# Designed miniproteins, single chains, part 81

Each design is a single chain, and the fold is of that chain. pLDDT is the mean over its residues in the fold that is shown.

## One batch from the design tools (miniprotein)

Design m2825
Fold by ESMFold2-Fast:
Structure m2825 (fold): chain A 60 residues (1-60)
Amino acid sequence: SVRERYDALVAEYKELFPDRAAEFDKWQKMVDDLYEKNPELAEKLMEQAIAALERLFAAR
């Protein structure tokens, strides 16, 4: 699912950039809250984050 892919990529990113882990934890909390209230919008944000993370990882 989109959420599973998002969670996996964010976890990988936090391992590579631990200085940003706390910031990402806060963003994940906000996205989780949004997902309960508006899952369609939350999924769209997750897809945008996935695309950005995949580009970042491909650039390595």
Scores: mean pLDDT 77

Design m2826
Fold by ESMFold2-Fast:
Structure m2826 (fold): chain A 115 residues (1-115)
Amino acid sequence: SMAEERGRELLRRGEEALRAGKYEEAARYFEEAVREFESTGKDSRDLARAYANLGSAYRLLGKYDEAVEYFLRASEIYGSLGDILGEVGARLNAVAAEIDKELAAAGKKVPVAAP
């Protein structure tokens, strides 16, 4: 559909913004991608990917609670599709964002790469 095509274009623009270190711009593109994919009324891998990318952008912005919320939404969509690896991966990312929040609160440097 046209909404799916627009959503995929917005995902690509968001990914370009992430590589450029423009995390707020990336988050806006991913939010727009979520809206386009949600307008189809269907759960899809593209919708789950958009939520996961939105979580990553918010994690990079240090907005850990929002990152957790978006990763859990991605996990729910992957679960609805029977994508066990996607579901577990998104939940692990949510846990990583919670750990980042605790490390930041303790005045410790947040790891750039999770093990």
Scores: mean pLDDT 87

Design m2827
Fold by ESMFold2-Fast:
Structure m2827 (fold): chain A 85 residues (1-85)
Amino acid sequence: DIAERALKALKEGNHFEAMFLAKVAEDEGRYDDAARIYTALGEEAVKAGNKQLAADYYEKASIMYEKAGKTDLAEQYRKKAEELR
């Protein structure tokens, strides 16, 4: 599973692989998987103290959840991104 591979890469410190797999999931129309990966990337950016990068990833996650038909999750991550600006 592409999301599980990306989340494992993040745990191993391979942020670039996770970013690449998020784009692959997005391009393949795997919007739920892409949203999960962008969410995890946003959480890591928060831990690193990079609020702008975290906001950008949560905005991406929100868009992906919207494309997946998950309106409540899309709204949740949009608000999370707004709180970081």
Scores: mean pLDDT 86

Design m2828
Fold by ESMFold2-Fast:
Formats: C-alpha cells, sequence, structure tokens
Structure m2828 (fold): chain A 91 residues (1-91)
C-alpha cells in the first residue's frame, strides 16, 4: 500500500540521518569531555580521531559546538521520521 511504502521510506531516511549524525555527536561529546572545546591548553594526550575532526572543522570554518548542534538537529529529524514511518506501518 502507499502508506506502507511511505512508512518504509521515512524509516530508511531517518536511519540514514541518524547514521550520519551519531559519529559527529560521539566525537564532539568526546572532545567536550576531554576539555578540548574552549580549553585547548588543558587537553590530554592527542586523540587522532578528535584531532582529525578538529582539522576538518577548521577547514570548514566550524566549531565543535556548532558541528554538534547541527548533528543533534539531524539526529532529532531522523528519530522523528522513524516514528512517523512506524506509525504509518501500523495502519
Amino acid sequence: SAMREEGERLIREGEALIKEAQPIIDVTEQIRELGLQGAQDQRPEPQEQADAFLELLKKEGMSPLEAGERAKKRLEEGRRKIEEGRRLLEE
């Protein structure tokens, strides 16, 4: 049915958004926990993934906070789409 196809599409789109957003959230949370965000002089041993991510953000003109906020919005959109898709599949 059209509702089933739409529900399945929304779930796939939501899962894709979560898959894209989750690694960014995880890295920005790690950077925050290590005190790197706003406290570079106090950072512990270099974390290769965090350092690579920070370089990428500098190139794009973004802060870790800004990247995390954007990723959180994308995660919320993904969760909303999955919930809506599941609702359509129950009809």
Scores: mean pLDDT 72

Design m2829
Fold by ESMFold2-Fast:
Structure m2829 (fold): chain A 96 residues (1-96)
Amino acid sequence: SLVDETIDALEAAGLVTPAEAEELRKLRSAEELLAYVAGKPVEIRLAAEALVLEERGASFDEIVEFQAEALVRLGVVSEEEAKAMIARVRAQKAAA
């Protein structure tokens, strides 16, 4: 699932410890997840927000667009780069 894949990716990237990853896997509500990641680095917060959107029934496309818009708002990427990222992620999912 996207939840498990996201937690595994965060652990593999070293953004969370194995113990923190296990705590994330125990959380059952969007509110608990958002509370846990409050004050964590932006990458962890964006991942948690994506999981909350998935729980609320957002499509993969809606989640990707939300994350891209958040990165533009934070000044990490340009609007043009965000659009290229969305297209690339959609193409990778279609190929997988």
Scores: mean pLDDT 66

Design m2830
Fold by ESMFold2-Fast:
Structure m2830 (fold): chain A 61 residues (1-61)
Amino acid sequence: MLSLEEAKARADEAIAEYLKTGDLKAFEARMKEIMAQAPSEEVAEEVERHALQRLTLALDA
């Protein structure tokens, strides 16, 4: 089970890989695994929000 900080770090890694490869399926699978390892629904929602915010900013560049 991942802490919030560990989950956010893994989400950042998943985003960086997606931006490098363009592999959406790999990104979605990794995000699903990270959220499944979250200690609570609130942590999973926070990790998802963090990932969406960072991805949106990267895609708008």
Scores: mean pLDDT 79

Design m2831
Fold by ESMFold2-Fast:
Structure m2831 (fold): chain A 90 residues (1-90)
Amino acid sequence: MAEEARERIRELLERIVALAEEAKAETDPEKKLQLQLELYETTMELLDLIAAHPEVAEELREEIVEALVRAGYSREVAEAMVEVAIAEGK
């Protein structure tokens, strides 16, 4: 349902930002790698959810792009990631 998809997308965005900040602050190489892998997995989960609900993702496009930018992606890359995921869902 659209409301559940919106809530899940926002939950994943919050987690992505938190994981990116933790990975940036982490000085232990092994822990940093684990955080980076979890960040990657969470980002893939987000992109899969965007592809499953492209209409909801279009409504939340600005929020998604801003969260990815906060996570360390360039705006161009963040926008491209969202556009590709939405296109895969159509």
Scores: mean pLDDT 85

Design m2832
Fold by ESMFold2-Fast:
Structure m2832 (fold): chain A 64 residues (1-64)
Amino acid sequence: MEEELDREVRLAFIEIALALAKITGDYKGAVEIASKVADPETRKRLEEAKDSLEEMKKVVDEIA
């Protein structure tokens, strides 16, 4: 229960951070912050996708 809630909260923060990055254009900063709160598997995917906004969106869609 707590682990599931923590995962949903982390995903929500990642989605919000990426949405704000899309509006402000600072997607690198937002992804760096999101990767610090993400689980190791999600963090690895975000780090691999950090050079492409399209790849970052795909990672969020796959884990949401």
Scores: mean pLDDT 65

Design m2833
Fold by ESMFold2-Fast:
Structure m2833 (fold): chain A 63 residues (1-63)
Amino acid sequence: MTEENAYLATILSARLQGRLDIAAEVEAMIKAGASLEEIRDFLREQGDFRTADVLEWNIRNLK
């Protein structure tokens, strides 16, 4: 629905997977003004494809 909701879904997905390091980095990227696409690409580079797919779905729906 909103960009903020996409960020929250991403952080929650990483935390649910027990990847607290990834969740903390995503929070830091958000504070630095990173785009949703930059965070998605970061998650894929870290091998967190599940969280990246959630974020990509949200990006497609924000238009």
Scores: mean pLDDT 74

Design m2834
Fold by ESMFold2-Fast:
Structure m2834 (fold): chain A 76 residues (1-76)
Amino acid sequence: SAAVEAAEALAASPELSYEAAQLLAIGYELEGEIYLNVYKDRERAAAAYRIAGAIYERLGQHEKAAEAYARAEALS
């Protein structure tokens, strides 16, 4: 919860560049893949994909956001 809120706040920050926010979203997608494939932790993987989806939505990347949210939903 706190990590999701912090990541969303960072992505929504006017000081964070588009490039930095995009890298943050990619980082959370990678974190989700690591939790899913290495740690077999579906709950943490889903949380990471939801954070990535929220960041992509903030960036106007609706297709990537929808894909990230769909991945999270599939793990719930």
Scores: mean pLDDT 81

Design m2835
Fold by ESMFold2-Fast:
Structure m2835 (fold): chain A 68 residues (1-68)
Amino acid sequence: MEYFKAGEEAQKEAQKALEELKKSSGKEVPKAIGGVLRGMGDAIQAALNAIKAGASREEADKLATIPV
């Protein structure tokens, strides 16, 4: 489980960087990056939910790699 928490923390750091970018560079580039971060966040959330429900790491990894 801790390895998934580390991934979630990394995603939070990426979102913090995106907010800094939005303050300084405007709308165009942050919009594209925002889409990528959203997709990664959804995959991580699905994997974390699976682990919380008792899924194995292998099962959680499959959820994280499903195209969404």
Scores: mean pLDDT 58

Design m2836
Fold by ESMFold2-Fast:
Structure m2836 (fold): chain A 80 residues (1-80)
Amino acid sequence: APAVLEEEIEIEVESEEKAREAAEAGQRAGNSVPGVADARAEVVEIKGKKATIRITVLARSEEAARRGLEAAREAIVKTA
């Protein structure tokens, strides 16, 4: 059955621009996972050097959704 997973992560960033770059990288990575229909990553808050990014993954199965979420999270952390 299709699954939707959502997670918020907090990352340290040098700038608001870097936070947006990290979210874009996460969204691309999530959408590259087989079985993921739509992955989104958006900056929901920035306070000082901390950015909160919300990841939402819609996939064909819970397993695919979990893999998409993992890929998005990894890309966000690597890009930040």
Scores: mean pLDDT 87

Design m2837
Fold by ESMFold2-Fast:
Structure m2837 (fold): chain A 98 residues (1-98)
Amino acid sequence: AEAAAMKAKLAAGEDVTLESPEENIKTVLTPDKVATITATISNEQADELKEAIEKQPEGNGQYVALKGVKYEEGVATVTLEVTPDKAKFEELKAEIAA
């Protein structure tokens, strides 16, 4: 039922927000083939994740762009954009580099 409701919202041009409080992860799905993932993790985990994405941004038919990392109070808030669309991934990389 929930998956059908999410698909209906995306088809209507609306964003869908998913939260996983146990994992400190928030995901926003857009009809533009982009998922924005926000995670609150340790500074060390954020540094490791940044290196992993820079080394291999591609996997399982998805492209991952690191939009930003905000370091606060011993934790880091990491924002990722994920898309299965290579052309959209190139646009996201250009926006981040600008």
Scores: mean pLDDT 72

Design m2838
Fold by ESMFold2-Fast:
Structure m2838 (fold): chain A 63 residues (1-63)
Amino acid sequence: MTIEELARKIAKETGIDIVKAYELARAYFEEGITSEDEILELARKLGVTEEQAKKAYEILKSE
């Protein structure tokens, strides 16, 4: 799965904006930011809610 395809999946499943979803997917797979706490902190900086960020993390972890 490409980062772009994964970002679209996250946006669809969580309601996160596609650009923000892309940034989370890129951080996880390209930058090696794989801890839940670090992904939640990045999501907070992007204006994503904690609930949305946790759902996104579940999707990222399942790949």
Scores: mean pLDDT 84

Design m2839
Fold by ESMFold2-Fast:
Structure m2839 (fold): chain A 64 residues (1-64)
Amino acid sequence: MVKEASENALKARRALSKVLKDYPDLSLDEQAKASQVAAEAAQQGLSEQEIYDKLVELVKELRK
């Protein structure tokens, strides 16, 4: 198994979990978008914190 793929999946999951904890009222559609963005950001090599920050920006845009 490729180590980078496993680490990227964990980073995406941790960042997404934190966003869902901070924004518990997200709809299922918003959660699906956040999950996709987290996976893409992790695949691009972003850190867990960078993924979290990107997801927070996404949530703010979805809530406008």
Scores: mean pLDDT 78

Design m2840
Fold by ESMFold2-Fast:
Structure m2840 (fold): chain A 55 residues (1-55)
Amino acid sequence: SAEKEERIKEAEGFIRWALDRQPLSDKQANLMAEALSKAYKLPISLVKQIFKELE
């Protein structure tokens, strides 16, 4: 749905913003993925995949 696609884009934008500021450790990336999964109501596997694609 359009609403889900918008949430994915918001999560992706946040991840790009965070990665542009400084490199994240695996631990920091996992904690952020869990937080974004809960905040945006997205599967954690999807959020982790976005991290891999943007890295």
Scores: mean pLDDT 80

Design m2841
Fold by ESMFold2-Fast:
Structure m2841 (fold): chain A 89 residues (1-89)
Amino acid sequence: MVKKKVKAEVVEASGNIVTVRFKKVDESMELVNVRVILDDYELKTLAVWEDKEGYIIGYFEASPDVVEQIKKKAKEGKKLDALVELREK
């Protein structure tokens, strides 16, 4: 297994849900897991999938205060750090 830290774009942040998107780093490898951590808070993974263009889309649940922090970062053009776990096919 390979673990990589990538920058994920915030597509949407509303209520208690955050949607992120990032380009798959290695298309020859299978996606196992994605974790998003903001400071000491880990977001709960609801769903992660790969789209037809090779982007990874993730839906995460967090407390409303964490979602508001993420909205602020997105407005500043900042991306979130995502920890991606990959394995060989």
Scores: mean pLDDT 78

Design m2842
Fold by ESMFold2-Fast:
Structure m2842 (fold): chain A 95 residues (1-95)
Amino acid sequence: SEELLKQARRAEAALRALAEEAVRTGSAEDVRLALEAARELLRYSRRLIEAGETEAAREHLRAALEALERLLEVAPEELRPEIEELRRELEELLE
């Protein structure tokens, strides 16, 4: 559980950095990299929930949602459906 918590924290930091870069550049490639990081954080959050680390998972899911909302402001049209679908998956886990 400790290693999983550490990996999730690193994944969140990576997502925040990649999302910030994507917002700065507006490039489709940077948006895709941030989306991959968000999916990685979602995978760690699911594993945290399975390990009973529910509050840690909820905080990481909220950070991911915040990043996806920022990405929607700059994302090209073709990537918006993928961002919206991932946002929906994150919101369902927060229920």
Scores: mean pLDDT 88

Design m2843
Fold by ESMFold2-Fast:
Structure m2843 (fold): chain A 85 residues (1-85)
Amino acid sequence: STTLSEEERKRMLERLIEEALKELEEQGKKITIKGVSSLEARATALAIAAEHILENNEKEVEITEPLDEEKARERLREMVARSRA
C-alpha cells in the first residue's frame, strides 16, 4: 500500500496542475475548465484539454461537461505513474 498522505497527494496534484498550466500559457495556449471542483478532476480535465489542443492545433479549449469517472481515474493513474518513474 502507498504511504503517501492525503496532503502529499494534494500538493503533488496542485504542483502538476500549476506546472502544466504555466507551460501551456508560455506556448500561447489557453485552457478553461468549468464544472470540476476536485483536484483529481481538475488534473484529469487539464490533461484531456492539453491533449486536445496539441492534437487539433488549437489555441483555446473549454471543458464544461462533467468528466467520465472511469476515464478520469485512468488519466490520473497515468499522471501519477509518470511522476513516480
Scores: mean pLDDT 61

Design m2844
Fold by ESMFold2-Fast:
Structure m2844 (fold): chain A 85 residues (1-85)
Amino acid sequence: MEAENQATLRVAEILAIAMLRKLGMEATLVRRRFEDGVAVAEVEGKLGDVVIRLTLHVRRSPSGYFEVVRVEVEGLDALLAALAA
């Protein structure tokens, strides 16, 4: 049980960091937690003076696959403005 929870936490962390890095951002894990079968990873992304926070919620499906159940992004307007400039 603990090993499976740690695997889900690791998947959430890797996916959140990878999403920000694909946007050219420096990604730093802020925190992660496992709550009611859902792994939650909060990652900070930096691109120049632009800072965003990405919160990714991941659970393991009954079929054994990892599912992204929720994505929250704070600071997206500043990121979009920077990418448009």
Scores: mean pLDDT 79

Design m2845
Fold by ESMFold2-Fast:
Structure m2845 (fold): chain A 107 residues (1-107)
Amino acid sequence: NELIKQAIEQVQQLRELAEQGRQQLQSDPAAAAQAEGVAQVAAGSSAKLKQSLTSSKDVQDDTLANVRASLDGVRAVLQQLQPLVPDLSQQGAQQAQQASALVQQAL
C-alpha cells in the first residue's frame, strides 16, 4: 500500500525533527521530555504502520485508526512546544498532519 509507505516516511521525518527538538531543549527537562515523547510516538507509529503492511485488512484498519489517533495527540503536544521550538512545532505538525491524512486515505 503506497499510502502507508508514504505515511511511514512522514512519521520518520517527524521522529528526526523531534530528536532535534529534544537536543535544543536540553536546558528545559520538562519540554525535552515532551519532545522525547513525540519521538517515541513517531517511532511506535512507524513500526505499527510497517507491521500493518503484512496484516489482514481488518487488523490493518484497526492499526491505521490507532496511528491516526496517536498522530492527533502528537500535534497537540507540538502546539504546546511552539514557543520553545517553533521550527519543530511547525514542521512536525505538518508531518503529523500529512501522515494522518495518508492514513485516513488508506482506511
Scores: mean pLDDT 85

Design m2846
Fold by ESMFold2-Fast:
Structure m2846 (fold): chain A 87 residues (1-87)
Amino acid sequence: DDILLELRKALLESKTVQEFFDKVEEIAKKYGKDPEELLREFLRRFYGLTDEEADEVIAELKKNRGKNVDLREFLQKKLQEIAKKRS
């Protein structure tokens, strides 16, 4: 899936939450998709999240939009919290 590959590349190349959202919006526009639906599909397929878990991640990403928040640190922490809730 070319679109999911571009999203993974955007995730790996982005330093901040804002930079990642900007790239997601550009990818969504390129493929004629909604950015939030695209993020939900990406999180489900790439990280194996449920719809509820993906919505939690998206909500927190949106809360940190416009802030100099490190994307990788944010995602690692949030994904660990979700994994801990499962076990």
Scores: mean pLDDT 80

Design m2847
Fold by ESMFold2-Fast:
Structure m2847 (fold): chain A 84 residues (1-84)
Amino acid sequence: MEERIREFIEEVRRAVENNDLEKLRRLGGELARADKELGDPTLSFIERIGEEIDLDSESSSYLTSGALRWVADSIEDEQGRVVP
């Protein structure tokens, strides 16, 4: 768990340093997928990353947007069944 979070934290940090907002959006989707696979409905990985990295509003918005888009697409694929 912590090892996976640390790997994502490093990826997010590099994307922020490179001002790669598209990569941040993709990483958000990957985090949401990981949360679903672990059965955690709170998107806890995103919250943890926010505590470990001092994200600016724009970077945080792109990361969260990617996660929310993945969740929305997942719900539609499940024909309206919410999968945390």
Scores: mean pLDDT 62

Design m2848
Fold by ESMFold2-Fast:
Structure m2848 (fold): chain A 113 residues (1-113)
Amino acid sequence: AREIVERLAERLRELGLDELAELFRRTAEEALKAGIDLIDVLKAVIAALELVLEGESPEEIREKYAEFYKEVLGFSEEVVELIFELAEKASTLSREQIEQAIELVREAYGELL
């Protein structure tokens, strides 16, 4: 699990997405510390990035999903905040960069199955 996370972060850095890579690495680290399933975290990250790609604001995503992440998925407050910080950073990227990030996260998700 940790090795897959580090490899994803490295590939994001190679694309010049250094801030996104570090946020992803920190999100995975906090999830592992809290005993949260990385598969659920990667699903949530993919969904949040897709919503940003569709034009939803990070604030709208937070309003719709914060309670769901905490109450239904059992995510810690640290993991929830990092997912929203990932969405905020993604909202500053080009459509092409967001699509590249989604593809890499989907590959990491596939390796964990």
Scores: mean pLDDT 83

Design m2849
Fold by ESMFold2-Fast:
Structure m2849 (fold): chain A 75 residues (1-75)
Amino acid sequence: EPSVDEVVEQVRKIIEKAREIYPSLSPEEQQKLLEGLKQARDELQTYKDTFHPDSKKLDEAIEELDKLIEEIEKS
């Protein structure tokens, strides 16, 4: 099973890649990416609540995902 540090690193890579590719995507692909990010956010929250409820690192990772989702939805 992945460590907290591995999960946080994966989330960071997802955010970086999403920011990189988003401007080049079609509206349909942008919607699919947004849905994927929301799913990843929910899975990350479940992982935190189940295994590491007091993890500040996971709280910060969830906050970064929430910020990206907000930015995309406001676009």
Scores: mean pLDDT 83

Design m2850
Fold by ESMFold2-Fast:
Structure m2850 (fold): chain A 88 residues (1-88)
Amino acid sequence: SMVAELEAEVRALSEAGERVEEKVRAGIRELEPEEREALALAIAAEHYRKLLGEGVPEEEALERARELREELLADPERTWEEFERLSR
């Protein structure tokens, strides 16, 4: 079932997100692959919300957020730069 597969993926990313929060609190920047995916997704989701708030159409905002997520997954250093920028 696509729903069961999606629920499993969401659960795995939620658990990874909790581990990222713990590492951020401890000052640890070394992330496992699943933790990098969770962080990139969180940053892309915030970017999507910002674009919607600026009046960007939903479809365009989603495409830009998807592109950002792919760029972040390819560049761990940029992921931390974007996270630090959002935390200011």
Scores: mean pLDDT 78

Design m2851
Fold by ESMFold2-Fast:
Structure m2851 (fold): chain A 63 residues (1-63)
Amino acid sequence: MRPLLAEATHDFVARSPEELSLRAGELLLIEERVPGGMWLARSLVTGRRGLVPASALRVLGEV
């Protein structure tokens, strides 16, 4: 899958080591989309990678 560029719409606090904490306005690359509402993303701000809720994201486009 081509990575998607996305923006965090609100803050999210990671509850496990596999999840990635987000701040509203943070830009991310979405590397994988999986059923169940959690996507694998990489923060363009921190460089960290982890699972984030798709509901916390606004997709901007493919890169």
Scores: mean pLDDT 80

Design m2852
Fold by ESMFold2-Fast:
Structure m2852 (fold): chain A 85 residues (1-85)
Amino acid sequence: MAELEKEQAELEKLKAEIQSRIDRGRNLVMEKLKELEGKDPKEVRRAIAHAIELVGLDYEVQRTTSIEEAKRILEEVDALEAELK
């Protein structure tokens, strides 16, 4: 059944894109934490919270078996990345 193989390939491609976006988000968090060194503890706490959310999203993307779920995860990663810019 070529249709099931196509869906699986599409899901794997989407998961790879999400992983790339998560890696970018992790780099943004690390840069922000470096800039905030010893300055604002409230902003440091916020950056750490974003890092924890990215870890959770990484766990979800590794376990997802649905294109619909993967798209939801991507939207959450994009929203989080926007807050870090």
Scores: mean pLDDT 79

Design m2853
Fold by ESMFold2-Fast:
Formats: C-alpha cells, structure tokens, sequence
Structure m2853 (fold): chain A 68 residues (1-68)
C-alpha cells in the first residue's frame, strides 16, 4: 500500500477525518496535511504536486483521492 500520503484540504474537519482514517488503515505511513482557503486552491495545489513530486506520494484533495 502507499507509504506516504499528502492531504490538501480546505476544511480542518475534513483534514482531521482523512488523517484519522488513513492512520487507522496505514498506521506506519507518513501523513502530511496542508490547509488551503478553498476547494479550487486545494485542487490546483494537488495537481501541481502530482507534476513535481519525485517521491511516491498518494494525494488527496479534500476527500477526493487523486492517486500518486
């Protein structure tokens, strides 16, 4: 399964829920959370990171799974 997760969220509640779910399912995985002011900004940042990230990272924008 994925070893590293990046959560890009526009809601603190959504970010915490996603982090808790991933930690429960993958307790040894690294989870990084980035809060942004809007859903549009979350999607823009997630898309940019998918293009530039060299390490295998699985990306969530809010609750949307964008893959690696």
Amino acid sequence: GPKKFLIVAYSEEAAKAAEAMLKKKYPDAEIEVVLVPSEEEALKLALELLKTEKEPVHIYAGVLDLGS
Scores: mean pLDDT 70

Design m2854
Fold by ESMFold2-Fast:
Structure m2854 (fold): chain A 85 residues (1-85)
Amino acid sequence: MSVEERIRKKLEEQGLSNKTIEEVVSLLFSEKGARLGLMLLITMAQHNYSEEGIEEAIELAVKYLGLSREIAETVVSILKDESGL
């Protein structure tokens, strides 16, 4: 399953509308989203995937992507899992 398919499935499991899922996926796979995604991964890795590093990554996603905290937590979780593959 692609990263996009995994993100879509996780957002669907959170009960988000198909329109909201499409908007979030479009944002994450934009140039801005790709650059920020890399920044989130670097932040988590620098903190050795500690709670502090994960929280900082969530805060960055909320601040720079304009995501709700719940969506940001889901995105950060997926990125962390992908970095372990």
Scores: mean pLDDT 75

Design m2855
Fold by ESMFold2-Fast:
Structure m2855 (fold): chain A 90 residues (1-90)
Amino acid sequence: MDEAVKIAEEYGKKALELAEKVKDEDLRNGIRGAVSMMVHVARTGSPTMETLLRNTLDGLRKKAKELGDEEAIKAVDVIEEGLREALLTR
């Protein structure tokens, strides 16, 4: 459990560094929220929170593509990768 949380926090830190370069405030705040959800999923293994996070990431990816925000797309990819690694470790 602790190892999965550490992985989620490491990927979350990378995503938050990318979020600082995101110009759209709602998109930046959405990425920050998704990082918090990922850490929660890593800690608890909640299927409902995992589903909510995946839906949130889909919405953020669509918005990032519409805005042409490559930093936001990378942040979403980092969160998706972090979620996979954390769940495999748990």
Scores: mean pLDDT 86

Design m2856
Fold by ESMFold2-Fast:
Structure m2856 (fold): chain A 93 residues (1-93)
Amino acid sequence: LSPEIEAEALLAMVLMAYGVAKVTGDYAGMVPIMVKSAEKLVESGAASIEQLEEVREVLLEMKEEAEKQGDKEAVEMLERTIKRLEEEIERLK
């Protein structure tokens, strides 16, 4: 599988998990999927700045929701992954 195709698939996984969380309210189940997919997206090295920014925006929204629900574990996971995304975006500039 090419890195570019892998990056597209991982982005799709983040967006699908986000959509499921918003429709079903299953934030606890979807946050780990989003975080793992986003981390793999960074590790692929093939993501564009636009793809990384889109994932970052989604994770920031999920962090806000996790904070409202008092889910400290989800907040910590999301903060770590957001930082990794920001570092990769900065590397690509």
Scores: mean pLDDT 84

Design m2857
Fold by ESMFold2-Fast:
Structure m2857 (fold): chain A 67 residues (1-67)
Amino acid sequence: EEPVDFSGEEVKAWAFVGSSEDKANAHLFRVAASTLRRLLTGEISLEEFEARIGKERAEKLRALPVL
């Protein structure tokens, strides 16, 4: 139960290395999916999920057809 960094550093790193937004988004989604899975399995609360990811990142994840 550790905070997940979605500041875009990972996305930028993937985009820089591969010059590919798809790769950057896929990597970010995998990291986000692990935290989202914890929420869905009940390991963490919705409030904790929002606190860990940050409101803006949580909103972007909610926009995905996952939750």
Scores: mean pLDDT 51

Design m2858
Fold by ESMFold2-Fast:
Structure m2858 (fold): chain A 88 residues (1-88)
Amino acid sequence: SLKERLQELRERLRRGEISPVEALLEAAELAEKEGKFEIAKILREIAELLKKQPEDVARSVALSALDLAAQENLQGLKDIKLALEDQV
Protein backbone atom coordinates (compact mmCIF):
# COMPACT_ATOMS: atom_id res chain seq x y z
CA SER A 1 0.00 0.00 0.00
CA LEU A 2 1.02 3.65 -0.33
CA LYS A 3 1.10 3.95 3.48
CA GLU A 4 3.56 1.01 3.77
CA ARG A 5 5.81 2.40 0.98
CA LEU A 6 5.87 5.86 2.61
CA GLN A 7 6.67 4.39 6.07
CA GLU A 8 9.52 2.34 4.50
CA LEU A 9 10.82 5.55 2.88
CA ARG A 10 10.57 7.38 6.25
CA GLU A 11 12.67 4.62 7.88
CA ARG A 12 15.31 4.93 5.10
CA LEU A 13 15.41 8.70 5.74
CA ARG A 14 15.78 8.13 9.51
CA ARG A 15 18.77 5.81 8.83
CA GLY A 16 20.41 8.41 6.56
CA GLU A 17 20.12 6.14 3.49
CA ILE A 18 18.32 8.85 1.47
CA SER A 19 18.37 12.68 1.61
CA PRO A 20 15.28 14.63 2.80
CA VAL A 21 14.72 16.15 -0.68
CA GLU A 22 15.16 12.77 -2.44
CA ALA A 23 12.77 11.10 0.05
CA LEU A 24 10.00 13.66 -0.58
CA LEU A 25 10.44 13.47 -4.37
CA GLU A 26 10.25 9.64 -4.26
CA ALA A 27 7.18 9.94 -1.97
CA ALA A 28 5.56 12.32 -4.50
CA GLU A 29 6.11 9.76 -7.32
CA LEU A 30 4.55 7.00 -5.16
CA ALA A 31 1.55 9.23 -4.29
CA GLU A 32 1.07 10.17 -7.98
CA LYS A 33 1.06 6.47 -9.03
CA GLU A 34 -1.77 5.90 -6.49
CA GLY A 35 -3.76 8.87 -7.90
CA LYS A 36 -3.03 11.13 -4.88
CA PHE A 37 -2.11 14.10 -7.09
CA GLU A 38 -2.65 16.83 -4.46
CA ILE A 39 -0.37 15.02 -1.97
CA ALA A 40 2.22 14.50 -4.73
CA LYS A 41 2.13 18.22 -5.65
CA ILE A 42 2.50 19.47 -2.05
CA LEU A 43 5.36 16.99 -1.37
CA ARG A 44 7.27 18.36 -4.41
CA GLU A 45 6.65 21.93 -3.21
CA ILE A 46 7.92 21.06 0.31
CA ALA A 47 10.98 19.31 -1.24
CA GLU A 48 11.85 22.53 -3.13
CA LEU A 49 11.58 24.59 0.08
CA LEU A 50 13.78 22.10 2.00
CA LYS A 51 16.70 22.87 -0.38
CA LYS A 52 17.00 26.21 1.50
CA GLN A 53 17.06 24.60 4.97
CA PRO A 54 19.95 23.22 7.10
CA GLU A 55 20.28 19.41 6.80
CA ASP A 56 19.00 18.68 10.36
CA VAL A 57 15.91 20.89 9.87
CA ALA A 58 15.28 19.40 6.40
CA ARG A 59 15.46 15.85 7.82
CA SER A 60 13.08 16.63 10.72
CA VAL A 61 10.55 18.32 8.40
CA ALA A 62 10.78 15.53 5.79
CA LEU A 63 10.19 12.84 8.45
CA SER A 64 7.04 14.72 9.56
CA ALA A 65 5.89 15.26 5.95
CA LEU A 66 6.26 11.52 5.14
CA ASP A 67 4.19 10.60 8.22
CA LEU A 68 1.45 13.10 7.24
CA ALA A 69 1.51 11.81 3.63
CA ALA A 70 1.15 8.21 4.90
CA GLN A 71 -2.00 9.35 6.79
CA GLU A 72 -3.19 11.25 3.65
CA ASN A 73 -3.26 14.40 5.81
CA LEU A 74 -3.27 17.05 3.06
CA GLN A 75 -3.99 19.91 5.52
CA GLY A 76 -0.99 18.91 7.67
CA LEU A 77 1.25 19.01 4.58
CA LYS A 78 -0.12 22.47 3.66
CA ASP A 79 0.64 23.65 7.21
CA ILE A 80 4.27 22.45 6.86
CA LYS A 81 4.59 24.32 3.52
CA LEU A 82 3.23 27.55 5.04
CA ALA A 83 5.62 27.29 8.02
CA LEU A 84 8.61 26.80 5.67
CA GLU A 85 7.56 29.80 3.52
CA ASP A 86 7.35 31.93 6.70
CA GLN A 87 10.84 30.65 7.76
CA VAL A 88 9.42 29.46 11.13
Scores: mean pLDDT 88

Design m2859
Fold by ESMFold2-Fast:
Parts: sequence; C-alpha cells; structure tokens
Structure m2859 (fold): chain A 73 residues (1-73)
Amino acid sequence: MEEELEKLVNAISEILKKHPELLDFVYDQVAEAAEEVDKSEPIIERNLKIAKKVIEYLKNNHLSQEEIEELLK
C-alpha cells in the first residue's frame, strides 16, 4: 500500500516535471477527490485513492495510456 502510493506520487511528480502546465489540473483533481474519500479511513488509504483518481483523470484527459504506463514502471 505505502509502496504503491509512493509509486503513484512519483509518477505524478514526473508528469508535472514534463508537463508543468498540468499543475492546476492536478490540484483541482486532488481537491475534488479529497472531498469524495471517506474521512474515517486511514490517511494512507485516503491518499492512495486520491492518487489513483488523479492518475485516471490525467490518463483520460491529458496523457495517453502508454505515457502513464511508462511512468508507473
């Protein structure tokens, strides 16, 4: 779980280094996802759900599946 979260956070960081124009979209998606997660869940589980939602948003709207898969290796 923690290792998976680290991998997703690193992928988002690498995306923002290559595509800094996506920073505002990432912030908006984090804020939206944070409102939807169950606040009674452990912080690592909440953050993992948020990170997964951000990655899915970027994949569907800004990046190709191939780019996301390369970053998650």
Scores: mean pLDDT 76

